# Ledger of designs, part 89: designed miniproteins, single chains, continued (2)

Each design is a single chain, and the fold is of that chain. pLDDT is the mean over its residues in the fold that is shown.

## One batch from the design tools (miniprotein)

Design m7284
Fold by ESMFold2-Fast:
Structure m7284 (fold): chain A 67 residues (1-67)
Amino acid sequence: MVDSLLNGADVAYEGAEELRKKAKDIEEEGKKSTPDEGKKLFKEADKLYEDADKLRKLGDTLRDQAS
């Protein structure tokens, strides 16, 4: 059944996009914060970008299996 893989891919892509947007917001907040707070926020943003990339790759894998 292809629909389950396609639905999984869509959910993964949406999740990746949401994490990427959240990471960007945190990064912008980091730029406006004190150096110590900014460093923590940039590290948090980096982890969200990494998680977004993992979800994107999962989505790609699910799409490839559906194809």
Scores: mean pLDDT 80

Design m7285
Fold by ESMFold2-Fast:
Structure m7285 (fold): chain A 62 residues (1-62)
Amino acid sequence: IKSILDKYNIPEEAIPEILEILKLSEEGRTEEAGKKALELMKKFGLSADKLTLALLEIKEEL
């Protein structure tokens, strides 16, 4: 996880939010997962593209 975050310049402080987004997505709550992702992007100034790629790679590693 940490190496993927470093690859996309995402701070470690984002880990709890990322795990919550992945959990919501896994539960089929895709709309809530999307809202959490937007909040995370605004909080840390992340691009949608980078966050999407990071989430996909983290999900694949888990």
Scores: mean pLDDT 77

Design m7286
Fold by ESMFold2-Fast:
Structure m7286 (fold): chain A 58 residues (1-58)
Amino acid sequence: SMEAEEQELLERLKKIAEELKKKGEKVTVDSMASGESEEALRQQAKALVKLEELKKKA
């Protein structure tokens, strides 16, 4: 269901936010996953791209 998918996305965003914080980035789940499902997906994509950039920089 859509609700279950959104819950999974929120959990993934929490994991990504922890990785970004560990690398010195100031990121919060609330700012990444607020609003509608479409907005949550957009924020997740941005967070994933940013995390990949940090991994390459390491």
Scores: mean pLDDT 62

Design m7287
Fold by ESMFold2-Fast:
Structure m7287 (fold): chain A 68 residues (1-68)
Amino acid sequence: SAAAVAAAARVLEREGGLSPEEAREAATQLVDAIAAGTGRAAAERLSRKYGVSGDVLGRAGVAGVIAA
């Protein structure tokens, strides 16, 4: 949902140091992957791509699920 992506993107921008565009792209991929049951694999890929810690990606995922 748009709310889930917005919530996850806020965490990635504020705690992960991503730009608004990077945060939205990463949040979209993370939220879609969580819905598909592949959230762990997506978090590992996004961590490598953006240099964001797994802890921040975990918090972003939780924020997205709560807002969904």
Scores: mean pLDDT 84

Design m7288
Fold by ESMFold2-Fast:
Structure m7288 (fold): chain A 70 residues (1-70)
Amino acid sequence: LSPELEERYERLVKRMEELKAKATPGQKELIDEIIKQLEIAKRTHSEEEVRQALDDAEKFIEKLEKELKS
């Protein structure tokens, strides 16, 4: 992975871990599923696949953050 994508990955994982502290059991399960998908993408060694997975995960986490902060 490029340093930029690795940094995005680490930043997103930290955000997800913080959200898990405030999340319901069902939301924690969804977050864990996203983490698994990101790990799978990272194992492909495809920067394009990792970038797409990060973009999708970031959108989901942004939506979840809005729900939890309401």
Scores: mean pLDDT 79

Design m7289
Fold by ESMFold2-Fast:
Parts: C-alpha cells; sequence; structure tokens
Structure m7289 (fold): chain A 95 residues (1-95)
C-alpha cells in the first residue's frame, strides 16, 4: 500500500492541536478522515471528508502535506504546489 499523509492542525496558545487528518497507511486503514482533534467519534462534515479524500487520492506515493487552520503550510514533501494550495483551502474550511 502507498504512504500518503494529509493533516490539519490548529496552532494556539496551548500548542498544536490536530483537527483533522487522513492517512493512507495499512495500519491506519484506507484513508479515514476524522473530526476535530482526530476524534473518530466526531467525524468531519461529509463535504469536508469528500474533499480530503479527493486530495489524498491525487497525492503522489510517499507524499505528505501538513497545514494549520490559518492555511500555513507546516510541512510538505512530494506534493505539487497545486495540491498544497488545495490543502490550504481545506484547512481554512475547518476554521
Amino acid sequence: MSYRVLAVYRTDEQGETLLGFVESLREHGSGEVYGPAGDTTEPADPEVVERFRELLDRLPDGSAIIASLNGEVLYREGATDEQVEEARELARSLG
């Protein structure tokens, strides 16, 4: 299976809080999208989930994008500039 990561963090006075993420790792399943702070009991809005899945599916194997809620890119590897911009827009949609 390919390795791909897309994650969104809130950066505040308490530090970095994971708000939503998806990973295409064998150990983490088939690219599950989680609600705020990665809580699987509180899934994200269906429209947001679909956009995360669409972007994840288009990411190159071995790539990663990690962004903050304000659209700041914290980390990127292997992704195109267009994919990074899509991740920024998704991050802003969670804020």
Scores: mean pLDDT 61

Design m7290
Fold by ESMFold2-Fast:
Structure m7290 (fold): chain A 59 residues (1-59)
Amino acid sequence: MSFEELLEEARRLLEEARKAGLSEETLQKMEDAIRQAEEERNEVVLKAVIHELRKVLEE
C-alpha cells in the first residue's frame, strides 16, 4: 500500500467508526493522529491508527 492508500483507508475506517457510534473524544484522538501522520508523512503512525480502528470495528 502507498502512503496515499493508507491515508484513504484510515479516513474510511474513521468514518465507519463515527457511524458505529464511537465517542467524540475517541474520534477526535484518531482524527488528530491521522492529521499528524499526514503532516509528518509518518507511515508507522498511520498503520497504528488503521490497526486500532480495525480492532474497534471488529468488536
Scores: mean pLDDT 81

Design m7291
Fold by ESMFold2-Fast:
Structure m7291 (fold): chain A 57 residues (1-57)
Amino acid sequence: EEEQEAKNLAAIRYAKKAMDAGLPLDEASRIAATAYRQGKNAEEVEKIGEELIKKAL
């Protein structure tokens, strides 16, 4: 489904952003998975991902 694909892309994008911010792969993956799980759509996943990265730093 288009919604699931958009959510997946958003989660992958935020995993890369977390790693660029200095977080290790396991932390980045956890953040991406949590954002994907909690977000209802891509916009929500991005918002949650950004918030989780901020809290992890």
Scores: mean pLDDT 80

Design m7292
Fold by ESMFold2-Fast:
Structure m7292 (fold): chain A 64 residues (1-64)
Amino acid sequence: MSNQEKAKQLREQAKKLLEKAREYERQARELEESDPLEAEILRGMAALLRGVAAWLEKKADELE
């Protein structure tokens, strides 16, 4: 597998994690008034996914 292929796979994984983070952020907004604890948990999960996605993007950039 080439470095370009590895970088592409890492960026594709990061994109999927960002999409899931956005879904959790959407669910958190819907729950803010009715279940603030669940909303906080979902925001925390989204933040973790964004962190992992950023790490994957950094690793993909290092393969250039």
Scores: mean pLDDT 85

Design m7293
Fold by ESMFold2-Fast:
Structure m7293 (fold): chain A 62 residues (1-62)
Amino acid sequence: MVDKIKKSLKDVMRLELREKGHSDEEIEKVLKENEEEIEKKAKTLAVSKQTGLQTSRDLAQQ
């Protein structure tokens, strides 16, 4: 579901920004500013996962 993918994307972004030395406050601001982009990415990933062309074919062919 989109919400789970969205949370995973936010977690990855938090980890990346933290590693670059951003404060927790700055990370929260960046996530807020990129909320629309994150949501669009999550929807795109959800659609791609539903189609399952690459991953599902690999599993089915085994």
Scores: mean pLDDT 70

Design m7294
Fold by ESMFold2-Fast:
Structure m7294 (fold): chain A 58 residues (1-58)
Amino acid sequence: DKEEEIKKLEDELGRALENRDFDTAEKILKKLESLLSEEEAEILRKAFEDAKKELKES
C-alpha cells in the first residue's frame, strides 16, 4: 500500500532529522519524492532544506 509506505517514510524522515542524520534523511526524502505528486514532492523538499539549514546553524 503506497499510502502506508509514505507514512512510514515520513516517520523515518522525522526521526533522521531529529538525530541530525542528514545522509539517511536525504535517502528517505528521495524515496518519498518518487511516491508523491510533483507538487507534494516540491513542498516536502523545501521543508526538508529549511529544517536542515536550521539544524546546521544551531
Scores: mean pLDDT 80

Design m7295
Fold by ESMFold2-Fast:
Structure m7295 (fold): chain A 58 residues (1-58)
Amino acid sequence: SKFQKYYEIASKTLDPKTAEALAKSLTLGGYSLEEAEEIAKKMPQMVAAGRQAARELG
């Protein structure tokens, strides 16, 4: 299924819980595998930026 392919892409750079959440979102959004790979490459940086912003807000 497409979900399994997205999960494999996401799990290369993300923890299992985050990878599952991203894979579900990509499945619902109808993204191509190429688009999914680009998102997965950028997601660790976005997650790190979000954690930094949360620390600055707290």
Scores: mean pLDDT 76

Design m7296
Fold by ESMFold2-Fast:
Structure m7296 (fold): chain A 78 residues (1-78)
Amino acid sequence: SENFYKGIEYYNAGKYEEAAKAFEEAIKEYPNNALSWHYLGEALKKLGKYEEAIEYYKKTLELIPNYSKAKKAIKELE
């Protein structure tokens, strides 16, 4: 998804609000792309929105139950 890669570019540039919006658009287009949910959580974590970040990491684990990065992120924020 172009929106997914745009989100990664914004995230790497420290533009976390723009990154979150791009990942939200990627999720609308491809809701089964677990990495879009994970990186939306990562962007929200950078914005201090920890409760929302946890929700999106949990959605990542619904799609990939053994994804260790999402499990670790939840543990660090709980």
Scores: mean pLDDT 89

Design m7297
Fold by ESMFold2-Fast:
Parts: C-alpha cells; sequence; structure tokens
Structure m7297 (fold): chain A 70 residues (1-70)
C-alpha cells in the first residue's frame, strides 16, 4: 500500500518537474506493485492522480480510460 502511494507521488512530482523518464519509471513501478498485490482500487486511484498531473489532454484521456477499466 505505502509503496504504491510513494510511486504515485514520485510520478506526479516528476511530471511537475518535466522529468519524463522519472515519471515513466515511477508509473511502471506503480502498475507493477498494484498487479503484484492484486489491488485494482490502488491502481485505479494512481491512474487518476497521474492523469490529473499530465499536461497532454490525449494522455490524460488515455490514463482516465485505463483507470475506469481497472
Amino acid sequence: MEEIKKAIDEAVEALKRGDVEGAARNFARMVSLALEKNDPEALKEGLRKVAEAVPDPRAQASLQAMADSA
């Protein structure tokens, strides 16, 4: 639980800094941890938070669709 929240927070902060590689790394870690723990609610919440931080409306829409499907 705590590790997933940490990955979400780090992905959001990386996006705010324009660190695309850091954002991608932490996003991948968030997804992997959520799948390992079989926690679809944590994955859904993480996807929504990352979508809110993404400046690209297309990427935001894709992440929101993924969250709604999780």
Scores: mean pLDDT 75

Design m7298
Fold by ESMFold2-Fast:
Structure m7298 (fold): chain A 65 residues (1-65)
Amino acid sequence: MADRAAAGAREGAAAGGAGAASSAWQLVKNTDDPELGRRGAAAGQAGDAEAAGEYGVRASKAGGG
């Protein structure tokens, strides 16, 4: 659980704050594209905030909302 919070915090730092971290993490977890969600989650856990953020954005667009 701590690693999940840390990954979210890193995504938020890249995206401009803790609120953005929460949003990016939710997009990664709740994507309609399981491949993008899986890659984003893995990147976040690996500490690659830029890749995790990019997959989160792509997941959001793939979900249509």
Scores: mean pLDDT 53

Design m7299
Fold by ESMFold2-Fast:
Structure m7299 (fold): chain A 65 residues (1-65)
Amino acid sequence: MRARVEEAARKAEEVLRRLTEEGLEDIGRAMAAMRLSVERLAARKAGDEEAARLAEERLREIIER
């Protein structure tokens, strides 16, 4: 089990290394926006309105609308 997970992680690291060398700033922003979008959705489902608003604000700052 761990060997297969480690192999997948190693391949992911190699891909990320190549993207980093080629300047993946836009991809990095897209990934951050995706994570914040998920956090906002989770906060709304939990009824945490303040956490949802904070996630929305950070999301807008990253993607610049």
Scores: mean pLDDT 69

Design m7300
Fold by ESMFold2-Fast:
Structure m7300 (fold): chain A 61 residues (1-61)
Amino acid sequence: HMEEVERILNEGIEEAKKAKSEQEILDIATRVAKRVLPLSDEATAAAAHSRVIKVGEEALK
């Protein structure tokens, strides 16, 4: 399950790096968290959400 969570997170991170707006980053982070939640727990899903947002925000600079 952790291997699949890592795959989902990495895909989300790659999408976030290409995002052109804050709304697009938020949509990606939400989709990643929604996919991660049933495979893990709320803490892991929240961490994935935060990670995607952080990467997307850094890329928008």
Scores: mean pLDDT 82

Design m7301
Fold by ESMFold2-Fast:
Structure m7301 (fold): chain A 72 residues (1-72)
Amino acid sequence: MAEEFVRIVKELLEGRISEEEAREKLAELEAEGKAAFEAALAAGDLAKAEELHREMGEAQRRARELYEAALA
């Protein structure tokens, strides 16, 4: 998940995709991550839910760092 978020942001910064396409792809990844997280919680797999939550946070952090670096 984190790698996919970073890839989409890099493609946006390189001009390979539009801002609209990037937002759509990021929204799809967030929806998939949310569904996986909710499924893990429903199954009682707290460890997997915590792992998915951590991965989503890491993905968002990396995307933000990449965006800030591009503005420098």
Scores: mean pLDDT 76

Design m7302
Fold by ESMFold2-Fast:
Structure m7302 (fold): chain A 70 residues (1-70)
Amino acid sequence: SSEVEEAAKRILELLKEGRFEEAKEILIKMGLSPVEAEVAVAEAKELIDQGRFEEALEAIKNAIRTAVSR
């Protein structure tokens, strides 16, 4: 959905800026638990640190989609 894409892009930009708490807040608002949001942020950070931005974006989208399917 457009909401998932927009949220994932915003989260990616926040993570690139080191704004991890704001990124987690958006994930929680999208339906992730605090623990799920922490894991998703950690996974995306690792990919960003490796320059793997498309994979980081897809990981964020998949985390949101998985939470919504509960």
Scores: mean pLDDT 86

Design m7303
Fold by ESMFold2-Fast:
Structure m7303 (fold): chain A 83 residues (1-83)
Amino acid sequence: SETERRAVALAVAAQLLAVAGLVDPSRLEEDVERAVELAREVARLGFSELAAETLRTILRSLREAGAPESVLRLIEEALREIE
């Protein structure tokens, strides 16, 4: 369906945006906040499992890259709200 296609596109966009945030540390928090909002939109469309998996994937990638604890907490908080 159109809604399913949109949910998948938003989930992929969230992952790409979070990774792009690693390129410029001054923008990382802003980019991650936007990625979290995209994942929340996926959950609102009825795809909470996809949203949760997207956030877990982002959390793993950022943790491996050594992102600040404050940024990791944004994702952990959003994950608790969706799950």
Scores: mean pLDDT 87

Design m7305
Fold by ESMFold2-Fast:
Structure m7305 (fold): chain A 89 residues (1-89)
Amino acid sequence: SAGATAIRLGIEGVRDGKRAIELAKNAKTLSQAIAAALLGIGAVFLGEQALALGLAAGNPLAVALGAVAIALGEEGIKLAKEALKKVSP
């Protein structure tokens, strides 16, 4: 159960991190840049939970998914910050 939950959180984090990167790259408005940043932050949070629960459950897939979700989320936040600079006055 814990391992299954960790895998699910990791998959969700990877998905949200990829979406954050896509939104950040295509952001044309302040609202879109903020949405990308929030998705990236969420992906990092989900990845950290997946990694912690995966380690506790001894589930290497959940740990790997968590690490990937964190990396994608951080990239999404970085790109969102660059988008915010371009759309801010």
Scores: mean pLDDT 89

Design m7306
Fold by ESMFold2-Fast:
Structure m7306 (fold): chain A 67 residues (1-67)
Amino acid sequence: GKELFERMGELGRRAASLRDSDPAAAKEAEEHLKKAYQALVAGDYETAERHLREAERVIEEAERRLA
């Protein structure tokens, strides 16, 4: 519930920060976040968690390339 929405907000901010430096990674992460949101509003927490994990993976890989 609330924890997944908070995680989505955090990942959304991190994805937005990548828009200028890695627009492809930002777009891929944001697509996963949209699917996570759709799953959350449908009550499908397992699908939401999967998409949040994929968004985080994309973001972390992009952040590592920029470091």
Scores: mean pLDDT 86

Design m7307
Fold by ESMFold2-Fast:
Order: sequence, then structure tokens, then C-alpha cells
Structure m7307 (fold): chain A 60 residues (1-60)
Amino acid sequence: GARVEARAERGRALATPEQLAIIREIADKLNEIGDRIDKYLELLREGKTPEEAAKEAGLN
């Protein structure tokens, strides 16, 4: 078991488990948006139109 690692995690955590879960959820949502934007920009670089790139990236 990772007993020492669990204690180190608690030592670095300045929030309750509930607060950390909310922070993680927000971070995950921001990462999803970032990934879609990156894909959109890459498709534009490949010569796709803005409308085609947006559809393929899931932005519209």
C-alpha cells in the first residue's frame, strides 16, 4: 500500500477531498476545451475552412 504517498498527498493538499473533487472537475472541463481549440487550430493549419475545422473539432 502507498501509505507514505497518501500522507504526502494529504500534506500537499490544502483542501478537503470534496473541494479537491470540484477543482479536478473544473480542471478537466478546461482541458477538454483546450484540446478542442488545439484541434481546431491544427485543422486550420492543414487548410480546412473555419466551418469545416469547427465541425471536426466539435466546436460547432
Scores: mean pLDDT 71

Design m7308
Fold by ESMFold2-Fast:
Structure m7308 (fold): chain A 70 residues (1-70)
Amino acid sequence: MSLATRLAYESIREAEEKGIPASDLIRERAKTVPDEIDAAMLRMYGSVLDISPKPMSLDEIRALVAEAKA
């Protein structure tokens, strides 16, 4: 619910629409934010997303489908 969280969320949506990695867009925004705390939070989100790229992989989608098995 911080400003950094909202910026990260908006960046993920924008990245999905453009077909680019959300981590790249989030890191770019981190460089433009003057608040060091917000910048650090955005860099952290970018690092986390590097190991779990958006959009989701086929493996992640299959795992969700398997869990949806009622």
Scores: mean pLDDT 65

Design m7309
Fold by ESMFold2-Fast:
Structure m7309 (fold): chain A 62 residues (1-62)
Amino acid sequence: SLITKDKYDYEELLELVRKWAEENGLPLDDEQIENVAKILMHYDKNGDGYLSKEELLSVLTF
């Protein structure tokens, strides 16, 4: 599984999205990867700059 931490910051989400795209055969460029990570950070309910594993799983399993 790509999701191994309890929480992710923006830089960790960039790496996660890049790996997720690679494993799923999606040819995302750097701008597209940044846009996905920014969308994911929008789900940070606490506003602390971290996205929880549960929030990530709810978005990525859609």
Scores: mean pLDDT 73

Design m7310
Fold by ESMFold2-Fast:
Structure m7310 (fold): chain A 71 residues (1-71)
Amino acid sequence: MVAEYRRLAAEAERALAAGDAERAKELLREIAKLLKEYIKKNEKDKEKVEEKIKEIEEQLEKAIAWIEEQA
């Protein structure tokens, strides 16, 4: 799981370095999706699941906004 996230993060960094904002945003959405699924599968506390998912969504929103400002 962690290795998959690291691979996607490296791909996103490469897309940003290449100026490919659309690809970078797609990769960040894919990372967020995988993280949310991982949390749902591995966290037994419903309130902690909701909190962690909200954090992931907030970080995704901030990252996408930053990329759009750079594009």
Scores: mean pLDDT 78

Design m7311
Fold by ESMFold2-Fast:
Structure m7311 (fold): chain A 100 residues (1-100)
Amino acid sequence: PVIVKVEPVELSEEEKEKKLEELMERVRKAIEEALEIVKEDPDSLSRQQEANQLLLDAIAEAKLEVAKIFPGDKEVHEEFEEKLLELEQEWAKEVEKIKK
């Protein structure tokens, strides 16, 4: 009794914005978790690597989800990548503060 929808659903502009915000929130949560890992032992190279890998994995997953939700929408992908770059810059700045 399952109808398999193989086509991407056409999303309204509002639904697109909501989906992008949900994906951004996931990356923000990953940054919070990664910062906690660094704060537990700021001098540990292994914890810094673990935190960095967690962030990279979250970013990669978010990019894959954007590609699935908005296939071929280059403009949406570029906007999302710009926002991810801003979050990566904030992450780097916060890590430097913790290391001081």
Scores: mean pLDDT 77

Design m7312
Fold by ESMFold2-Fast:
Parts: sequence; structure tokens; C-alpha cells
Structure m7312 (fold): chain A 80 residues (1-80)
Amino acid sequence: SWEEVAELVRKAAEALREGKKDEAIRYLNQAMDLLAQDDSPEAGIYAIQLAIAINLVKQGKYDEAAELTERLAERLREKA
């Protein structure tokens, strides 16, 4: 559900702010797995943005990753 995706992305944002990068990637991957079960165009758009956030973490761009993840968490909360 969008509520579960929103909660996972919110937890990922918190983990990034705490420097818990591996935990953040785990939450982002769990959110992407849920979105992969939804054939809507909206789910596809959010999945791409979550993949970008994961790649930013892997590149060491932690501030950019946190900012993107926080914006995504807010938008997803509005859908839930």
C-alpha cells in the first residue's frame, strides 16, 4: 500500500540523517519492492526516484540523497 511505502521512505530519510546508510538502502529497497507490485504510472515514477536516491547514497552524495528522500517521504505521505 502507499501507506507502507510512505513509512519505509520516511524511515530511510531518518536513517540517512543518522548516518545509517546501510539501513537507509535496506528501507529504500523494500519500498521499491512494494512499488514493483503496482502497475500504476505513479508507482513507476516513484520507483525511479527511489533508485536515484539509492545511487546517490552509493556515490557518497549523502546530503543530496537525504534531501531527495525527505521530499519523496512528504509526497508519499500525501498519497497515503
Scores: mean pLDDT 87

Design m7313
Fold by ESMFold2-Fast:
Structure m7313 (fold): chain A 55 residues (1-55)
Amino acid sequence: DAAERGQKENDILAAALKNGRRISAKEAAELTGVSLATATRHLRVLEEAGYVEIK
């Protein structure tokens, strides 16, 4: 649902901010407990918005 999606995006954003805005899909997946595919989707949304850089 939308709230769950927003929460996972916020968790990824918080982690990326601690790492100079850089995070990999694998790191995001491990941190949030989602699949690699789901983490990649969230990261692309955040990267397009200018919040993170995918490494």
Scores: mean pLDDT 74

Design m7314
Fold by ESMFold2-Fast:
Structure m7314 (fold): chain A 94 residues (1-94)
Amino acid sequence: MKDKIDVDKLIEAINELAERIKDATPSQRASLLTALYLLLVAGELSDITPEQKAKLYEAFANALEAAADSETDPEVRERLRKMAEKYRQKAKEL
């Protein structure tokens, strides 16, 4: 976390996971969402610029939207969309 993290690689990894989520089974989607959260936490705990944090939050929000669009459970879908909106708002505040 305090070691130098390549934020551009974190964002690329998040975007790759977002693409994989679109065609994922429910089980695969759960694993991909866990990986997304770990990448977000790694970025948030890093000494990165506000601009880099904004890009990280936007990438994470896009990935959550992809997961929501693929989700069949209405409650899970609503939670994912609300979380995506929250992170988009956080990106705008930076």
Scores: mean pLDDT 79

Design m7315
Fold by ESMFold2-Fast:
Structure m7315 (fold): chain A 82 residues (1-82)
Amino acid sequence: SLEERLEEIEKELEELEKNREKLSPEEALEKYEEIVLRATELELEALADPSTPQEFRRRIIFLTARATLLRMLALEKVKEAK
């Protein structure tokens, strides 16, 4: 279900944040980019379906925004490391 996919992405993002210091800047960026792509795909599917609960739409929008911000910060870290 869309909710199960959302929960899976949220859990993976939390785990990535907890283990961020154990990853190279490049490895962290790659993982955040994968999460952003998956979150964006889920958001587009949720927004295209008028039966999707409003609370679920807000939750996925916030997840996508958070993942995008974290990806941008990881990209800056890669630029600083070079």
Scores: mean pLDDT 82

Design m7316
Fold by ESMFold2-Fast:
Structure m7316 (fold): chain A 58 residues (1-58)
Amino acid sequence: SSSARDSALVSEALRLLAERHPALARSHDPTVLMGRALELAPAAADAEDLYRRLAAEL
């Protein structure tokens, strides 16, 4: 389902953010990061795209 796809993308994108920019990830509330990532997920092509979109807003 699109909901399951979006959840999987969010999980992977947040992991990429934490791996590549740990200080940036730690400076934000996890709930806020998850909420924003979920909002961006429907428009994202894949986890890398979602990660780039999320990182651009931080």
Scores: mean pLDDT 84

Design m7317
Fold by ESMFold2-Fast:
Structure m7317 (fold): chain A 98 residues (1-98)
Amino acid sequence: MIEGVLEDLVLEYLDKMHDIYKDETDREVRLEKLDMAVAAAFVEAKKYIGEEQVKEVILRAELNVRKKESLSPEEQEEILKEVERRAKEFRELLEKHK
């Protein structure tokens, strides 16, 4: 149930981003904005759930993005790596501030 709520939250962020960037003419900029939205949502989720749950939510969110954006497997993999990288950076920042 908690995982389902977080999935819905991530999907809502993705839907909102799709609406926001409909006017963007550069696909790469649009993908960067989408990736930032996903990264922010999963960084937030890490405060409440474990790594395995976060990874599963990421995978489902990426599959949903692929259905809407017709993302290639390469694009999906790049977004996943960026999300993981940003989540790691956020963790390191939190540790330094404690």
Scores: mean pLDDT 54

Design m7318
Fold by ESMFold2-Fast:
Structure m7318 (fold): chain A 56 residues (1-56)
Amino acid sequence: MSDEELRELAEKYGLSVRSVRAMAEALLSGDPVLEAVARHDEPELYAELRRLLAKE
């Protein structure tokens, strides 16, 4: 996943790049707390990030 993709997602969902990157890292690391928060607060972004990471 590129920094450009993270920036585009941040703009699309009205979040900071740091927040989007943290969510992507949580999905890769399996942090259950961050994943639960992401799924609850930003379910569409969570689903889109999971789809992008599944291609890796």
Scores: mean pLDDT 76

Design m7319
Fold by ESMFold2-Fast:
Structure m7319 (fold): chain A 65 residues (1-65)
Amino acid sequence: HMSKEELDDEVILTLAVMEIAIEKRSNLSPEEKRRRILETADRALKQLKNPKYAEEVRRIAEEAL
């Protein structure tokens, strides 16, 4: 089934998606929301090994902004 590395990427993606969704719905200013979303995406991109998941994180962040 899924490799350990693939599972790690799945977890990273899932956590990033959840964090971005929370940040988007937060009571923060638009500037703080943007900063946090970009920071969350950047951290995930630095950890992800699979370019497919990296592209998904970028897409979700762009849509959230």
Scores: mean pLDDT 81

Design m7320
Fold by ESMFold2-Fast:
Structure m7320 (fold): chain A 71 residues (1-71)
Amino acid sequence: SLSLEEKILLLLYESKEPLSAAEIAKKLGVSQETVNIHLRFLEREGSVERLPDGRYRLTEAGREAAERLLK
């Protein structure tokens, strides 16, 4: 099964626009607090970036990571 971090990467990969932590939480059926913890980890890892409006998108590295999950 996919980890929550892998699910976040795939969700952002399939999204046509950046998503807020609240939107990610709603789509994945988890708490916003849990999503925020994992988004901060992914941001530190360089897989996601936070935009000035607070929404998140994949970096180039994050896009490559998501593509590897699709096999």
Scores: mean pLDDT 89

Design m7321
Fold by ESMFold2-Fast:
Structure m7321 (fold): chain A 65 residues (1-65)
Amino acid sequence: GAAEAEKLREEGERKKEEGERLIAEGRELLAKAKTLEEINRGIGLILRGIGLKFEGELLIKKAAE
């Protein structure tokens, strides 16, 4: 029903927002990185953020079905 669709949409939007934040944080870390460990942390955050954005998009698409 509409309530389940709204819940999926809200969860998807939340995951997209979280993913965007992680990508931004990872990019900031990479811009300031002075060590290989810092570079790896920045890349890890970006990859996690990309994954969350795709998960969020899938949930939003499912809510529209």
Scores: mean pLDDT 87

Design m7322
Fold by ESMFold2-Fast:
Structure m7322 (fold): chain A 114 residues (1-114)
Amino acid sequence: MEAERAADRGAALAAARAWVEEEIRALGGAAAGAVAVIDVETGRTETLVLLSPEARALRERAAFAGVRLAEALARELAERERDASTVVAGVVLRVDLETGETTEVARRAVVVRR
């Protein structure tokens, strides 16, 4: 996956969030998105969950799956992009409302360099 570049942490987070929101809307059904932000110097991680209205009933399950995937992607990129100050990764999952099963549909990342 290609990581986009951003000027600062705020710009990177805004871009990743906007992309996740657009992917959820385009999917048209029950969807869960997650964004993970890693400060490369400290290893500090913050996460944000975005759910379609249909996925809210399965919030805990969908949120957990999304966060886990976003954090794994952000950590992988932080190890690869050693000159980065911040890595922001977003993932979007389709949610089956009957089973609670999640399927990854898309991923994207944004990097802020030192």
Scores: mean pLDDT 79

